# Ledger of designs, part 17: designed miniproteins, single chains

Each design is a single chain, and the fold is of that chain. pLDDT is the mean over its residues in the fold that is shown.

## One batch from the design tools (miniprotein)

Design m603
Fold by ESMFold2-Fast:
Structure m603 (fold): chain A 58 residues (1-58)
Amino acid sequence: MIDEVYRKILVKATEKMIKEGKTTWTHDELIKEVKKIMDEEGVDKKVKDEILNRLKKN
């Protein structure tokens, strides 16, 4: 399910930012990190587009 993939990617992105010592971040920083994680995980292009669309609405 797209919701499950979205949740897992979002968690990984936030965990990575926290490990870098970030206590807060902008929406653009989150989107950038999510894109990196999706590329690293080999997420399908169509799924990437749907996840990014959900982030834009959040």
Scores: mean pLDDT 76

Design m604
Fold by ESMFold2-Fast:
Structure m604 (fold): chain A 59 residues (1-59)
Amino acid sequence: MEEERKEALIEELSALAGVPREELRAAVEIQGLDVEDLETALRVVEARRAAAAEGPPRA
């Protein structure tokens, strides 16, 4: 049932990156990313957003 976890992670990454879920899902399938890879990617994106929040936003 890791597939359901994988789908949830793809949805979260899609929302954070502003990329359509279908495009992100296709990229994940092409690159063969696993749940652990997706969790790592999500943490990296979250860390980048936290760092950006400390600096002035680019408009």
Scores: mean pLDDT 74

Design m605
Fold by ESMFold2-Fast:
Parts: C-alpha cells; sequence; structure tokens
Structure m605 (fold): chain A 66 residues (1-66)
C-alpha cells in the first residue's frame, strides 16, 4: 500500500529527527514514551492511514521548531 509506505517513510524521518535534536537521554526517553502513547491512542481509535500521516507530519513540524 502506498499509504503504508508513506507512513514508514515518515516514521523513519521522525526517529532520525528525534535522534538529531534530542541529545539528552532523559528528554529522548520521555519523547519515546509519548510516541508509544500516541501510537496506542491512534490504534484504539481506529485511525485511518490518512489521519496517521497527518498526525506524523504535524509532529515532525513541531519537533523541527524545537
Amino acid sequence: SKKLDEIQELMAELFSLIDEKFKDKEELDKLREELIKLGDELNEKGASPEEVIDRLRELIEEIKKE
């Protein structure tokens, strides 16, 4: 699925960006926990691939501003 490929690409970009921006282990661990919670919430809500893509893009933009 093209949408699944896009999600995988966005996830890879997000993790790369997190590793670049967050050098402090404590901050990195907190952000990883928040990402796990976000994934769980989206899965529980039955979010569409489009909603997942939009949320990942928004999160990437937020982290870039930090």
Scores: mean pLDDT 75

Design m606
Fold by ESMFold2-Fast:
Structure m606 (fold): chain A 64 residues (1-64)
Amino acid sequence: MEEERELAERAIELAKETYPEFAKRLEEALKKGLSQEDLLAIAYFLDLLGYHEEAERAYELALE
């Protein structure tokens, strides 16, 4: 959960100015517990922004 939380918080910080609705969804997901779908969304978003190593780690966590 700690690593999943760190990846989600990073995605929220990156999203909050340009994609505020996505940032809001991730904040709510963090409070309720991250699902596999949430982790895949984080992975996709981070990869899209060029954070490929963090995206790969989020994807790995989603499959575990």
Scores: mean pLDDT 81

Design m607
Fold by ESMFold2-Fast:
Structure m607 (fold): chain A 65 residues (1-65)
Amino acid sequence: MSEEERKKLLEEYLAKAREALAAGDRIGALEYLRKAAEYLPDKEQSEIAVAGYDARLAEERARAA
């Protein structure tokens, strides 16, 4: 994957997360943020961000159940 492709995917998922937040879809927004985190340029920062969003998703889904 090229650097340009990675940046494009990061921006696309961040845009989708903002749309979901504007619509009040907190779970959808977190899912898009988690996907965006996979495309962060630093592998370690990506792993930390993914773990953080996975934890928040689990909490929000538990509240919705």
Scores: mean pLDDT 82

Design m608
Fold by ESMFold2-Fast:
Structure m608 (fold): chain A 57 residues (1-57)
Amino acid sequence: MNPTEEQAEEAREKGEEARKAGDRVTAYLYYGKAAGIYESLGKYEKAEEAMKKARSL
């Protein structure tokens, strides 16, 4: 399935929810997924923001 910006936003939101719940592993995985999708769409700034959030966990 071709990734969409909506799927990237959904992954980012799930990462935020996991981070707020203290589940750092799940948060890292979802931020990474969002970053990968944004990168594949050429949205490098949003991809970098997602990875920055993952690294700040």
Scores: mean pLDDT 80

Design m609
Fold by ESMFold2-Fast:
Structure m609 (fold): chain A 66 residues (1-66)
Amino acid sequence: AKVIAEGFPSKLSAIGVALKAIGEGGEVEVDLGNPPKVIAEFEDVERAKRVAKAAEGAGAKATVID
């Protein structure tokens, strides 16, 4: 499962979500552009959902792809 999180309000919020995704065992790509973007890929959809929820809590828009 893949998470695409975009529109983070700050680089720090994107970094926090990226670190959570790494902790959940995801393959993580971070774009610290303006606005920042985080892409993470997981074997389990439940890990992807947890990271997506964290991204939404950080003010980003998250999409989960099964």
Scores: mean pLDDT 83

Design m610
Fold by ESMFold2-Fast:
Structure m610 (fold): chain A 68 residues (1-68)
Amino acid sequence: SKDDAIERFLVRLVLEGRIPPEKVAAVYEILKEYLKGMPEEEAIRRLQELGISEEVARELIEFVKSLL
């Protein structure tokens, strides 16, 4: 499922030290809202507010786009 794919991707990024583990749930919720129609620019802004770098935020959005 898309949910399983997103979770596995987030776990990988945590293991690589690219996302703080304490932020995973909030990141996941932003990605779910993006899948429901949140504008890309708003999703990136919210990810950066969580302390996610612009590079990682863009990778997350591109990954989610690959599931559409």
Scores: mean pLDDT 87

Design m611
Fold by ESMFold2-Fast:
Structure m611 (fold): chain A 58 residues (1-58)
Amino acid sequence: SPKEKGREEAEELVKKGNVPLELLVETYEFLKKEYKELNPEAVEEAEGALEYLREKLE
């Protein structure tokens, strides 16, 4: 599903360590807002990524 795809992409980005977790959260929050009315799949992917990232920041 798009949500699971977003979670997997976020996990890979965290493993690569190219971007701090806080910036990844900001990026996916931005994408969710930008694509809200334009691309529902991208919004769902961003939601999945954010769920994963927020679990890791706890």
Scores: mean pLDDT 79

Design m612
Fold by ESMFold2-Fast:
Structure m612 (fold): chain A 59 residues (1-59)
Amino acid sequence: SAEEAAEKANRYAAMAVVYGAQGDREKAEEYGKLAIEYGEKAGPEVKEKSERATREGLK
C-alpha cells in the first residue's frame, strides 16, 4: 500500500542520512536509492523528502 511504501521510504531515507553522516557512502547510496524507489510508490511529497535525504547523505 501507499502507507507501507511511505513508511519504508522514511526508514530508508533516515538510514541514508545516518550512514552518510558516518562516512559510509556505499550504504548511504544503497538506502537512498531504496528511499526514492519507495517514495515514488508513496507519492510526490515522500519522494521529494527521500531525494533530499539522499542528497544530504551523499555530501
Scores: mean pLDDT 77

Design m614
Fold by ESMFold2-Fast:
Structure m614 (fold): chain A 58 residues (1-58)
Amino acid sequence: SEEELLERAKRILEAAKKATSPVQAQVILDEARRLLEQATSPEVRKLMEEAIKLAEKI
């Protein structure tokens, strides 16, 4: 459901904020990409764009 996808997106973003290693960053990038394949919501897309930006800085 859209609600479950939004909850998952929020968890991925929180993980991205806490990530400190390239291995952790890669896991976040992979999870964000998988979620974007399932999500149609602009809100989920926005959260994943933020998570990807944070992971790319690591």
Scores: mean pLDDT 81

Design m615
Fold by ESMFold2-Fast:
Structure m615 (fold): chain A 56 residues (1-56)
Amino acid sequence: SHMIEYAEEVIRKLLSEGKSEEDAIREAAKVLQEKFGLSESSARMVAILAYNRLKE
């Protein structure tokens, strides 16, 4: 989905900048809250899903 793809791009950028897994997920969740109007819990879940998809 567009939201998951966007989250993956944000996480990839943060990881390339040297952010840890936890920091990348946290920052991506904030971006998703701002861009898509997600709650904190929903944004975190989407960011975790996107991160796991990048590992596959």
Scores: mean pLDDT 85

Design m616
Fold by ESMFold2-Fast:
Structure m616 (fold): chain A 73 residues (1-73)
Amino acid sequence: SSGTMQQIVFQVQTGVQQVIRIARQTMSPSDYERMVRRMQRIVEDAIRRGQQGDIDGVQNSYNIVQQWYNHLQ
């Protein structure tokens, strides 16, 4: 449903914010900038996939963000 898709996209956005917060605390400035750019692309992809009705694509974006979150912890 539309609500489910919007919820997953929101979870991607929230997860990205958490990854960026941790990266800011733990990474060098250059690594942090690369992480921010990577996270921005993931959010853009998730929004685009959500607009296309590609629930598997949005779920993959969520999984990638969770993998980064786990890696940085």
Scores: mean pLDDT 88

Design m617
Fold by ESMFold2-Fast:
Structure m617 (fold): chain A 71 residues (1-71)
Amino acid sequence: SKELIEEEHAKLKPETVEITRLIGEVLRRLGDAWQKVLEKKDSPEEERKKAEEELERVAKENTERLREFEK
């Protein structure tokens, strides 16, 4: 349950919790974009290219967000 997950998170250091949330968010966004690419596999080439461009954009944004935590 959500309550058990929150209880487990309470045992982590604050920075670990924040990084875990960020990783969860970047993985979710990447998964969503990847699923759109798969859904468009039989679509016209222009729609496929847009889905692939969105995936690449999300990947780049995720990389930049993770880079901020490396400082």
Scores: mean pLDDT 73

Design m618
Fold by ESMFold2-Fast:
Structure m618 (fold): chain A 81 residues (1-81)
Amino acid sequence: MLLSEKAKAEIKAAITSDDPFERDVGLALALIYATIALKSGDKEALEQVKEFLTEMANDPRVAPEDRAILKEAAEKIEKAL
């Protein structure tokens, strides 16, 4: 399992933060995990990260611009599956 429950909770807390810097850190961490999953070629890791990115892309607490980036990353992972 590439993404632990703790890592998911920390990223989700950051990306939904009222602090723009914390949101940027959360987005960066999410994209780092997307990159690791894509480089690994591990189907389980790809599916797990795609589900997490899709959840955040549909969360109204996430900034619209960040949701667009997360959606694009999830679509890139879907194409690798």
Scores: mean pLDDT 85

Design m619
Fold by ESMFold2-Fast:
Structure m619 (fold): chain A 63 residues (1-63)
Amino acid sequence: ELDREVAEALALIYLAIGNIDYKRGDKEGAIESYEKARELARQSGNDELAEFIEKKLEEVKKE
């Protein structure tokens, strides 16, 4: 099983990738990266991080 600390670190990496994709206008890439980040944040047990990413994902899906 993935270590919780490693899962959280990976969640932050995918969150950063999603932010870069979104800034570049790659909405599809941003959604994919944010979804992966959210899953990893949940696996890490950091529900606050998962909720934060979920809000980002909702915002990107609006536009």
Scores: mean pLDDT 84

Design m620
Fold by ESMFold2-Fast:
Structure m620 (fold): chain A 74 residues (1-74)
Amino acid sequence: MSKEEFDLDVEVALVEIAAAIAKRYPVTEEDIPTLKRWLERAKEVAERAEKLGMNDLAQSARDAAKTIEEALKK
């Protein structure tokens, strides 16, 4: 595994954690700016993973982005 692949896997893990937290706990108005930042990060990470051919990581990041987006719509 390259350092670039390792760093990307770490970033995907972080956005997955953010998505899990957003799904399990009620979102307050104060949380919205933080969740929007995590949503944008998840989308960015998904695009980077896709460009590197890391399709499983790209899919995980896209799933995380969808989960955060759904939490924000409440």
Scores: mean pLDDT 82

Design m621
Fold by ESMFold2-Fast:
Order: structure tokens, then C-alpha cells, then sequence
Structure m621 (fold): chain A 75 residues (1-75)
């Protein structure tokens, strides 16, 4: 349902915020990358659960951004 999509998106956002906080506190790059990857998985799930094509695409864009941040941290 769209409410489930919204919940997964919210969870993804929380994981992304956690990644940003951990990065600022000097956590290991691997840990920060894992948090971004968790956010990306939740955003992908939100996209799958969304009945709105525009919303689903926004969620997929968020997932791609989170994965890119994970790769950047590991570089």
C-alpha cells in the first residue's frame, strides 16, 4: 500500500541521516557505507510498494543517490 511505501521511505531517510551523523563523528568508511546501503534498500522497497509512478521514480532516485554516497565513501 502507499502507506507502506511512505513508511519504507521514512525509514530510508532515517538511515541516511544516521549515515551522515556517523560520518561527521568519524565512523569508519565501511560503517557509513553500510548505513547508506541500508537506506538505498529501503528506498527501493518504497518504490516497489508505491502505486504512484512519479513517487516511485523519486524513491528510485533517492536509492541511486544513497548507493552513490556509499561508493564515494569507499573510494
Amino acid sequence: SDSEAAAHYAAGSIWEIAAEIEKELGAPDERVAELYENAAELYEKAAELSSDPEEAEEFREKAREAREKAEEVRA
Scores: mean pLDDT 87

Design m622
Fold by ESMFold2-Fast:
Structure m622 (fold): chain A 118 residues (1-118)
Amino acid sequence: MKERAEEELKKYEQEIKKDPNNADAWLKLGRAYGALGDYEKAVEYYQKAIELDPNNAEAYLNLGVAYYQLGDYEKAVEYFEKAIKLDPNNKEAYALLARAYHQLGDEEKAEEYFKKAS
């Protein structure tokens, strides 16, 4: 299974070498590193995807998840809020934002966003 993920990483790295402005390739590379647990690299590649396509709600959501996994709950909140602003119907983003507020000790906001996730 790891061998397949490594082949997918090489594929997306080659796509980026051919077209470094392909925001989707940077997003996919970030997701692949996130799936392998390398959240520091996932952050770097999601930031590049956002630089190329600043209106990509999925890239902000995934960047927030990567920061959450790194324990940076304040940055996770920031990027989940940006994802919600771009895609206000994404119930998963509200649930993730609620969890990040819970980790920060803001129980009132955690409860508010859990209700919006339902």
Scores: mean pLDDT 87

Design m623
Fold by ESMFold2-Fast:
Structure m623 (fold): chain A 116 residues (1-116)
Amino acid sequence: MEEKPVKPGDELELRVAVTVPDSTDLDKARAIAQEAAERLAKEIEEKYGFKVKVSVTVTKNPGSTTATAAVAIRQNGELVALVTSPPAESIEDAVRAAADGALEKIKELYEKYLKQ
């Protein structure tokens, strides 16, 4: 199988970090986290007009998987959301919970900041 590099371009700054006990989960966790980070960055830019840096970190422990989503404004590095999922049984559930929580934090910040 051929290695395919991530496409070069003027994409939003994304960071994915994965800590898993088994290497077999590493590629799956990276793919899930990267897709979630890309989607989160796009939704924030489309809904709120912010260009952001998105970091998704997955930590898989026996019986407990967590994910942390961090969102910072790209030009100044200001951290606007940091959400850690509750422990989940799957990488997919943990990543989704973290991403959904981060988006909700951005929404709350936006509503409070721009309505007053």
Scores: mean pLDDT 73

Design m624
Fold by ESMFold2-Fast:
Structure m624 (fold): chain A 86 residues (1-86)
Amino acid sequence: SLPSEEFLKEKIEELEKKIEEAKKKLEELGVSEEERKKAEEKAREELENALAGKEVTDIEDVSEIEKLAGIIVSAKMLKEKLEELL
C-alpha cells in the first residue's frame, strides 16, 4: 500500500522543484515578485476556468512570463490535489 504513498510524495517533491525553477527563471528575466504574483493570478483564473469544464481556447501568443507563471500555478494546483490524497 505504501509504494503508492511514496510515489505521490516523490511527485510532490518534483512539483516543488518545478515551482522553484520557474520562479528562478522569472527572476532571471527581470520579473519582480509583484509582477510574478500578478501573472500567477491571471494563470490561476485561466486554469480554474479550464478545470471547471469550460472549453480551452487555443493560445496564439503567450509570453515566456505567462508560460512560466502557468507552470507555477498548474504545479501548485496539482501539488494541492496530490497532498489531499496523503
Scores: mean pLDDT 77

Design m625
Fold by ESMFold2-Fast:
Structure m625 (fold): chain A 64 residues (1-64)
Amino acid sequence: DVVPSEEAVAAYRAALAANPDDAAAHRNLGAALAGLGRDAEAIAEFRASGDPASLAVADHLAAR
């Protein structure tokens, strides 16, 4: 995990521009967005990752 920042968001978005199917980049972008309080965007990215742990985090954020 990295400290959430707009720089981290930009870096993960650049990675996804190069490889849109990168599940780890979607998960890391979701974590960075959640750390910034951008929950709706974080939920979308966690769901895009497709992994069960990220889906659980998305469900938790959606319940707020």
Scores: mean pLDDT 78

Design m626
Fold by ESMFold2-Fast:
Structure m626 (fold): chain A 58 residues (1-58)
Amino acid sequence: SAEAKKKAIEQAEFLIEMLLKVYKKPRDVALEKAIELLKSYGLSEEEARKIAEELLEK
């Protein structure tokens, strides 16, 4: 659903921020963790990767 996708994106954005700013993880680790999270919400690997990469460019 659109609501589930929105929630997944918000959670992925928060996860990326925490991994990069708080835990000081490298970009590739943040990317892979965000992809895993988005896929857990039912997104395809292609869609999850695209969204995660877009979030990292913010």
Scores: mean pLDDT 84

Design m627
Fold by ESMFold2-Fast:
Structure m627 (fold): chain A 90 residues (1-90)
Amino acid sequence: GAEDAARAARAAARAPRTVAEAAREAGVSRTAAANGMGAAAGMGGLEAVDVPGGTVFRGRVPPEEAERLAREGAKQSAAAKPRGPAAVPG
């Protein structure tokens, strides 16, 4: 959800992290981390840096601001990509 995405973006804003590392630090799924970090990067909160080991996200704004941007972006992304609004069984 948006809160999981926000936690992942906050972790990346505190220190440079891959999606997998941010997911581990925030205690969220890789999907939530990717959504949050991508949304925050799209809104200027994080910067995606291509490195030999993959893509690392780093902070462009304070962690609290990156969290807010990711939360808002994740809500917009969820509306644009219907993945199941309630994640209900069935």
Scores: mean pLDDT 74

Design m628
Fold by ESMFold2-Fast:
Structure m628 (fold): chain A 84 residues (1-84)
Amino acid sequence: SEKELIRRIAEREGLPQELIDLIVNEGLTLSEAVSKLTGEKITREQFREARRLAEQGYTPEEIAKKTGISLKAAELIKQIVENA
C-alpha cells in the first residue's frame, strides 16, 4: 500500500514529519496528505501522472507544467519517488 511505502521511505530518508503525521495519524492517502500540505486540491489522476513523470526523471518544474500541480507538490512527489 502507499501508506506502507511512505513508512519505508520515511525510515530511510526522513520525509517531512507533518506528511508522516497526516498519513499515520489522520489516515490520509499520499495524494490527500500532499494536497493538504501544499494547500491545493490534487486529483488522483494528477497525482498518478506526477508520480509517473517523477519515476521517468522529469524535473519538478516539468512535472508541475505537465500536470498542473504546484511546484511544491511536484518537488515533494519527486522526492518521495526518488527515495522509494
Scores: mean pLDDT 76

Design m629
Fold by ESMFold2-Fast:
Structure m629 (fold): chain A 90 residues (1-90)
Amino acid sequence: MRKELAEKLREKAREMAEVLRPSFPDTAEGILGTGEKAAEALEKGDERQAAVYSTAIGLLIVAADVEGAPKEEVERARKLYREMNKLLDA
């Protein structure tokens, strides 16, 4: 299950990055990089570190919202973020 969860997390991070990329490409790259680190932590069984990186992704979405990202992009990214967190709670 760890490899399957890690791959699903990578997929959700990629989807979040694609949503924010048009307006905030640097934030999108940050989400991709942090998502990869979270997935690597899951593959190693470091659930605490995966949770830390998940929190960092949430903060990147908040930062994009504060900096004026379009409401639809922020809402879509937050929905994907909640879906990603459900994978960590399973």
Scores: mean pLDDT 84

Design m630
Fold by ESMFold2-Fast:
Structure m630 (fold): chain A 65 residues (1-65)
Amino acid sequence: SEEAQKYLEKGKELFNRGEFDKAVEYFEKAIKIDPNLKEAYKNLAEIYRVLGEFEKADEYEKKAS
């Protein structure tokens, strides 16, 4: 989906700027449109790992596999 891909790109941009809360919102929007969008789950896992939420990071990593 073009819309899901745009949300994914915006999420990555926000993540690169350290705007983690907004990045999560955009990755969640991408997944809502395309629940098989592996890259969004990997990026969510990375954010939660950075935030010290290791169990949640592992859950998203599993969904990305």
Scores: mean pLDDT 87

Design m631
Fold by ESMFold2-Fast:
Structure m631 (fold): chain A 118 residues (1-118)
Amino acid sequence: MSPAEQFIAALRESLAELKAALENKDMEAFENAVLSYMATAILLAEREGDAKTAAELAKLRKEFEEAIKNKDKEKALETLEKANEVVLAFFKKHHPELYEEVKEILEEILEVAKKALE
């Protein structure tokens, strides 16, 4: 399995964890699932030598953690949307054959996050 395929598997696991967190109204599990997704995205970018993408995702992961700590749901959602855009740009550039699959999963993650942060 390639690093990108391993990331997609991890992304599907994060989506399942986010859906469970939403059902159980577990904000800690929700936060952990998003931070885990961002961490695996950073690791993928680093493994593929895309230092700029890795740095931007690391910054967004910190901003997401700070937004949750401050109970700023709007900022948390905005930060997740930006992280998803960065991940999609990475896949469009490095793995265009996987772009549509990643886009579909990230769109579902965002919809779950919108409901969790209401």
Scores: mean pLDDT 89

Design m632
Fold by ESMFold2-Fast:
Structure m632 (fold): chain A 65 residues (1-65)
Amino acid sequence: MIIEGAGALGLFQAIAAASRGEKKIVVYSRDPAAAEGAKRLLDHFGLKDVEVVAATSREEAEKLA
């Protein structure tokens, strides 16, 4: 699952994907803190078994997904 790290919408999509059983989420954003923020949010909701991978471009995110 690839998530653009754009604010609340990106974080909501990450939670929804994890709740459906996704084990790997690739977050791409111009802000390198976006993936760390997504991981902290998932951990807060008890979804700590989800792997969050940071990417700096869409092409990199597609290769990692």
Scores: mean pLDDT 68

Design m633
Fold by ESMFold2-Fast:
Structure m633 (fold): chain A 66 residues (1-66)
Amino acid sequence: ALPAGQTLEVEGPDGTLVGRIEARSEADLDAAVARAREIADRLGLPPEVREALVDAARALARTAAE
């Protein structure tokens, strides 16, 4: 059985916690993806790293839904 909710902690290049993405179900996917994009834009991350964060947020929401 999967946990009722999942949390992804986003660390900066120096290991500092810069953001947190939470998902309880697949219904949270849009919010999780929006949060990942917000963090990437705030940090000025390149498109490749932004895509990785978005993919991680999608996986988080799907894992919470399973």
Scores: mean pLDDT 70

Design m634
Fold by ESMFold2-Fast:
Parts: structure tokens; C-alpha cells; sequence
Structure m634 (fold): chain A 50 residues (1-50)
């Protein structure tokens, strides 16, 4: 869901939840599945950090 993606973005990037929610909403509006995008994003962030 958009909410789950927004929460993960907040946790991963330190964005305030309202800003992360807007980013997550843009991802969904662009036709991307939020669950699939969340999995991909989380994996990329885990690879970039430890």
C-alpha cells in the first residue's frame, strides 16, 4: 500500500512521513505497484547501506 511504502521511505531516508507519503503517492500515480516498488527499493537501500 501507499502507506506501507511511505513508512518504509521514512525509515530508510529520514524523510518526514508527510513528505514520504507524497513520494509514495507519486510512485502509485506513475503506474508502479507500491508493494513491488517497496521490495525493490528496500533491497537497493540495504545494498547501499549495511
Amino acid sequence: SVNDLAQALTDATGLPFPAAYRVAGSVVAGGLDPAAYLVTLTRLLDNATK
Scores: mean pLDDT 73

Design m635
Fold by ESMFold2-Fast:
Structure m635 (fold): chain A 93 residues (1-93)
Amino acid sequence: MKEGEELLEEARRKIEEAKEYLKKGIKALNEGDYEKAIEYAEKAIELAREAIRLAEEAEKLGLEEEARRLKLEAEILEGIALIVLGLAKLLGS
């Protein structure tokens, strides 16, 4: 079985990657590049969901406080990325 700390480190990496894609998506949205905004937002959503799953696995292994914190951060990132995706689809149609 994967150690809980390894799961948290992987979740942190996915969160940082999601943040970078979200920043790129917001920039593309502001520049009117709706196709890139959609692509980057979808990637940020994918990475955030992977981070949520990894954090949930770590929580089950007893790393509750840190796992819950990372899960909350990833859920916030997913929510923002879903808004960016929705706006890009609405404005690009």
Scores: mean pLDDT 88

Design m636
Fold by ESMFold2-Fast:
Structure m636 (fold): chain A 107 residues (1-107)
Amino acid sequence: APVITTPSSVTAKEGEKVTINATASQDVGTKVSWYKQKEGELPELLIKDGSTLAPGVDSRISGSGSGTNYSLTIDNVKKEDEATYYVAVQTDTGWSWSPGTKLTVVD
């Protein structure tokens, strides 16, 4: 199964653009999904198939990448974007998940 490497934490200033990078240990194609999880809430799907926004997701959020390198970008970061972000990859042998990236937003 591929190992997914992401930063453990990222700090952004409110109003800035932030990018979370993910690297897979092997080519995973486009079956890459990004999730947002806030404390005490259910995980929310943000991006599917590497770059496709899930229904109802804020247009400030975008996904890019293919093969082994993927990015989640949040433009005009808001305090409400504070959460842990996860990458999920589906392969023929099962699912691989990143350990999670905690985003902190400062004034």
Scores: mean pLDDT 84

Design m637
Fold by ESMFold2-Fast:
Structure m637 (fold): chain A 120 residues (1-120)
Amino acid sequence: AMTLTESGGGTYKEGSSVTLTAKASGFDFSKATKSWWRKSETTGLKFVAKISADGKKTSYAEEVKGRFTISQDHAKKTLTLDMKNLKVEDTATYYAVAIGTEGLKFRVVEGEGTQVTVVA
């Protein structure tokens, strides 16, 4: 099966930094576009960050721009989200998503999520 398994969640102090990692299995990681999404009690599911298959293009939601960095390692098959200067409002379950191709069809791989709680 195609999987993404997130890690790095937990409870963190406001102003701290954390790295979330998603480990991929069962698909061609180097050919997939990847993204991070988050779901909170207040906002529902929202886009956070995206990276192209070749890593040359990144995009970010306005509220995380300058604080979060998306990156990937093709050899390790890992997607990372480096989160700096955490805010209470960053409290959410974070989901890794990959979009690859099987023949002529796009395939979506979604992780189960990892919870980040930011406390004052």
Scores: mean pLDDT 87

Design m639
Fold by ESMFold2-Fast:
Structure m639 (fold): chain A 62 residues (1-62)
Amino acid sequence: MDLDELLKEILEALKKGLKEGKPEDGLTVAKNIVEKYSDEASKILKNMTAEELLEKLEALLG
């Protein structure tokens, strides 16, 4: 999976969690995706809320 596809999967997981009223579930899925594909991106997620990460990913993806 390339970086753009990884970021899109993370963004969709977070959006789904927020839409379903379960942002922590979305954040957990996003962290699992990141840990599977990137150690560096995992470190970025460590102290972020689902909302903070969503805003940052939306800024990157447009």
Scores: mean pLDDT 67

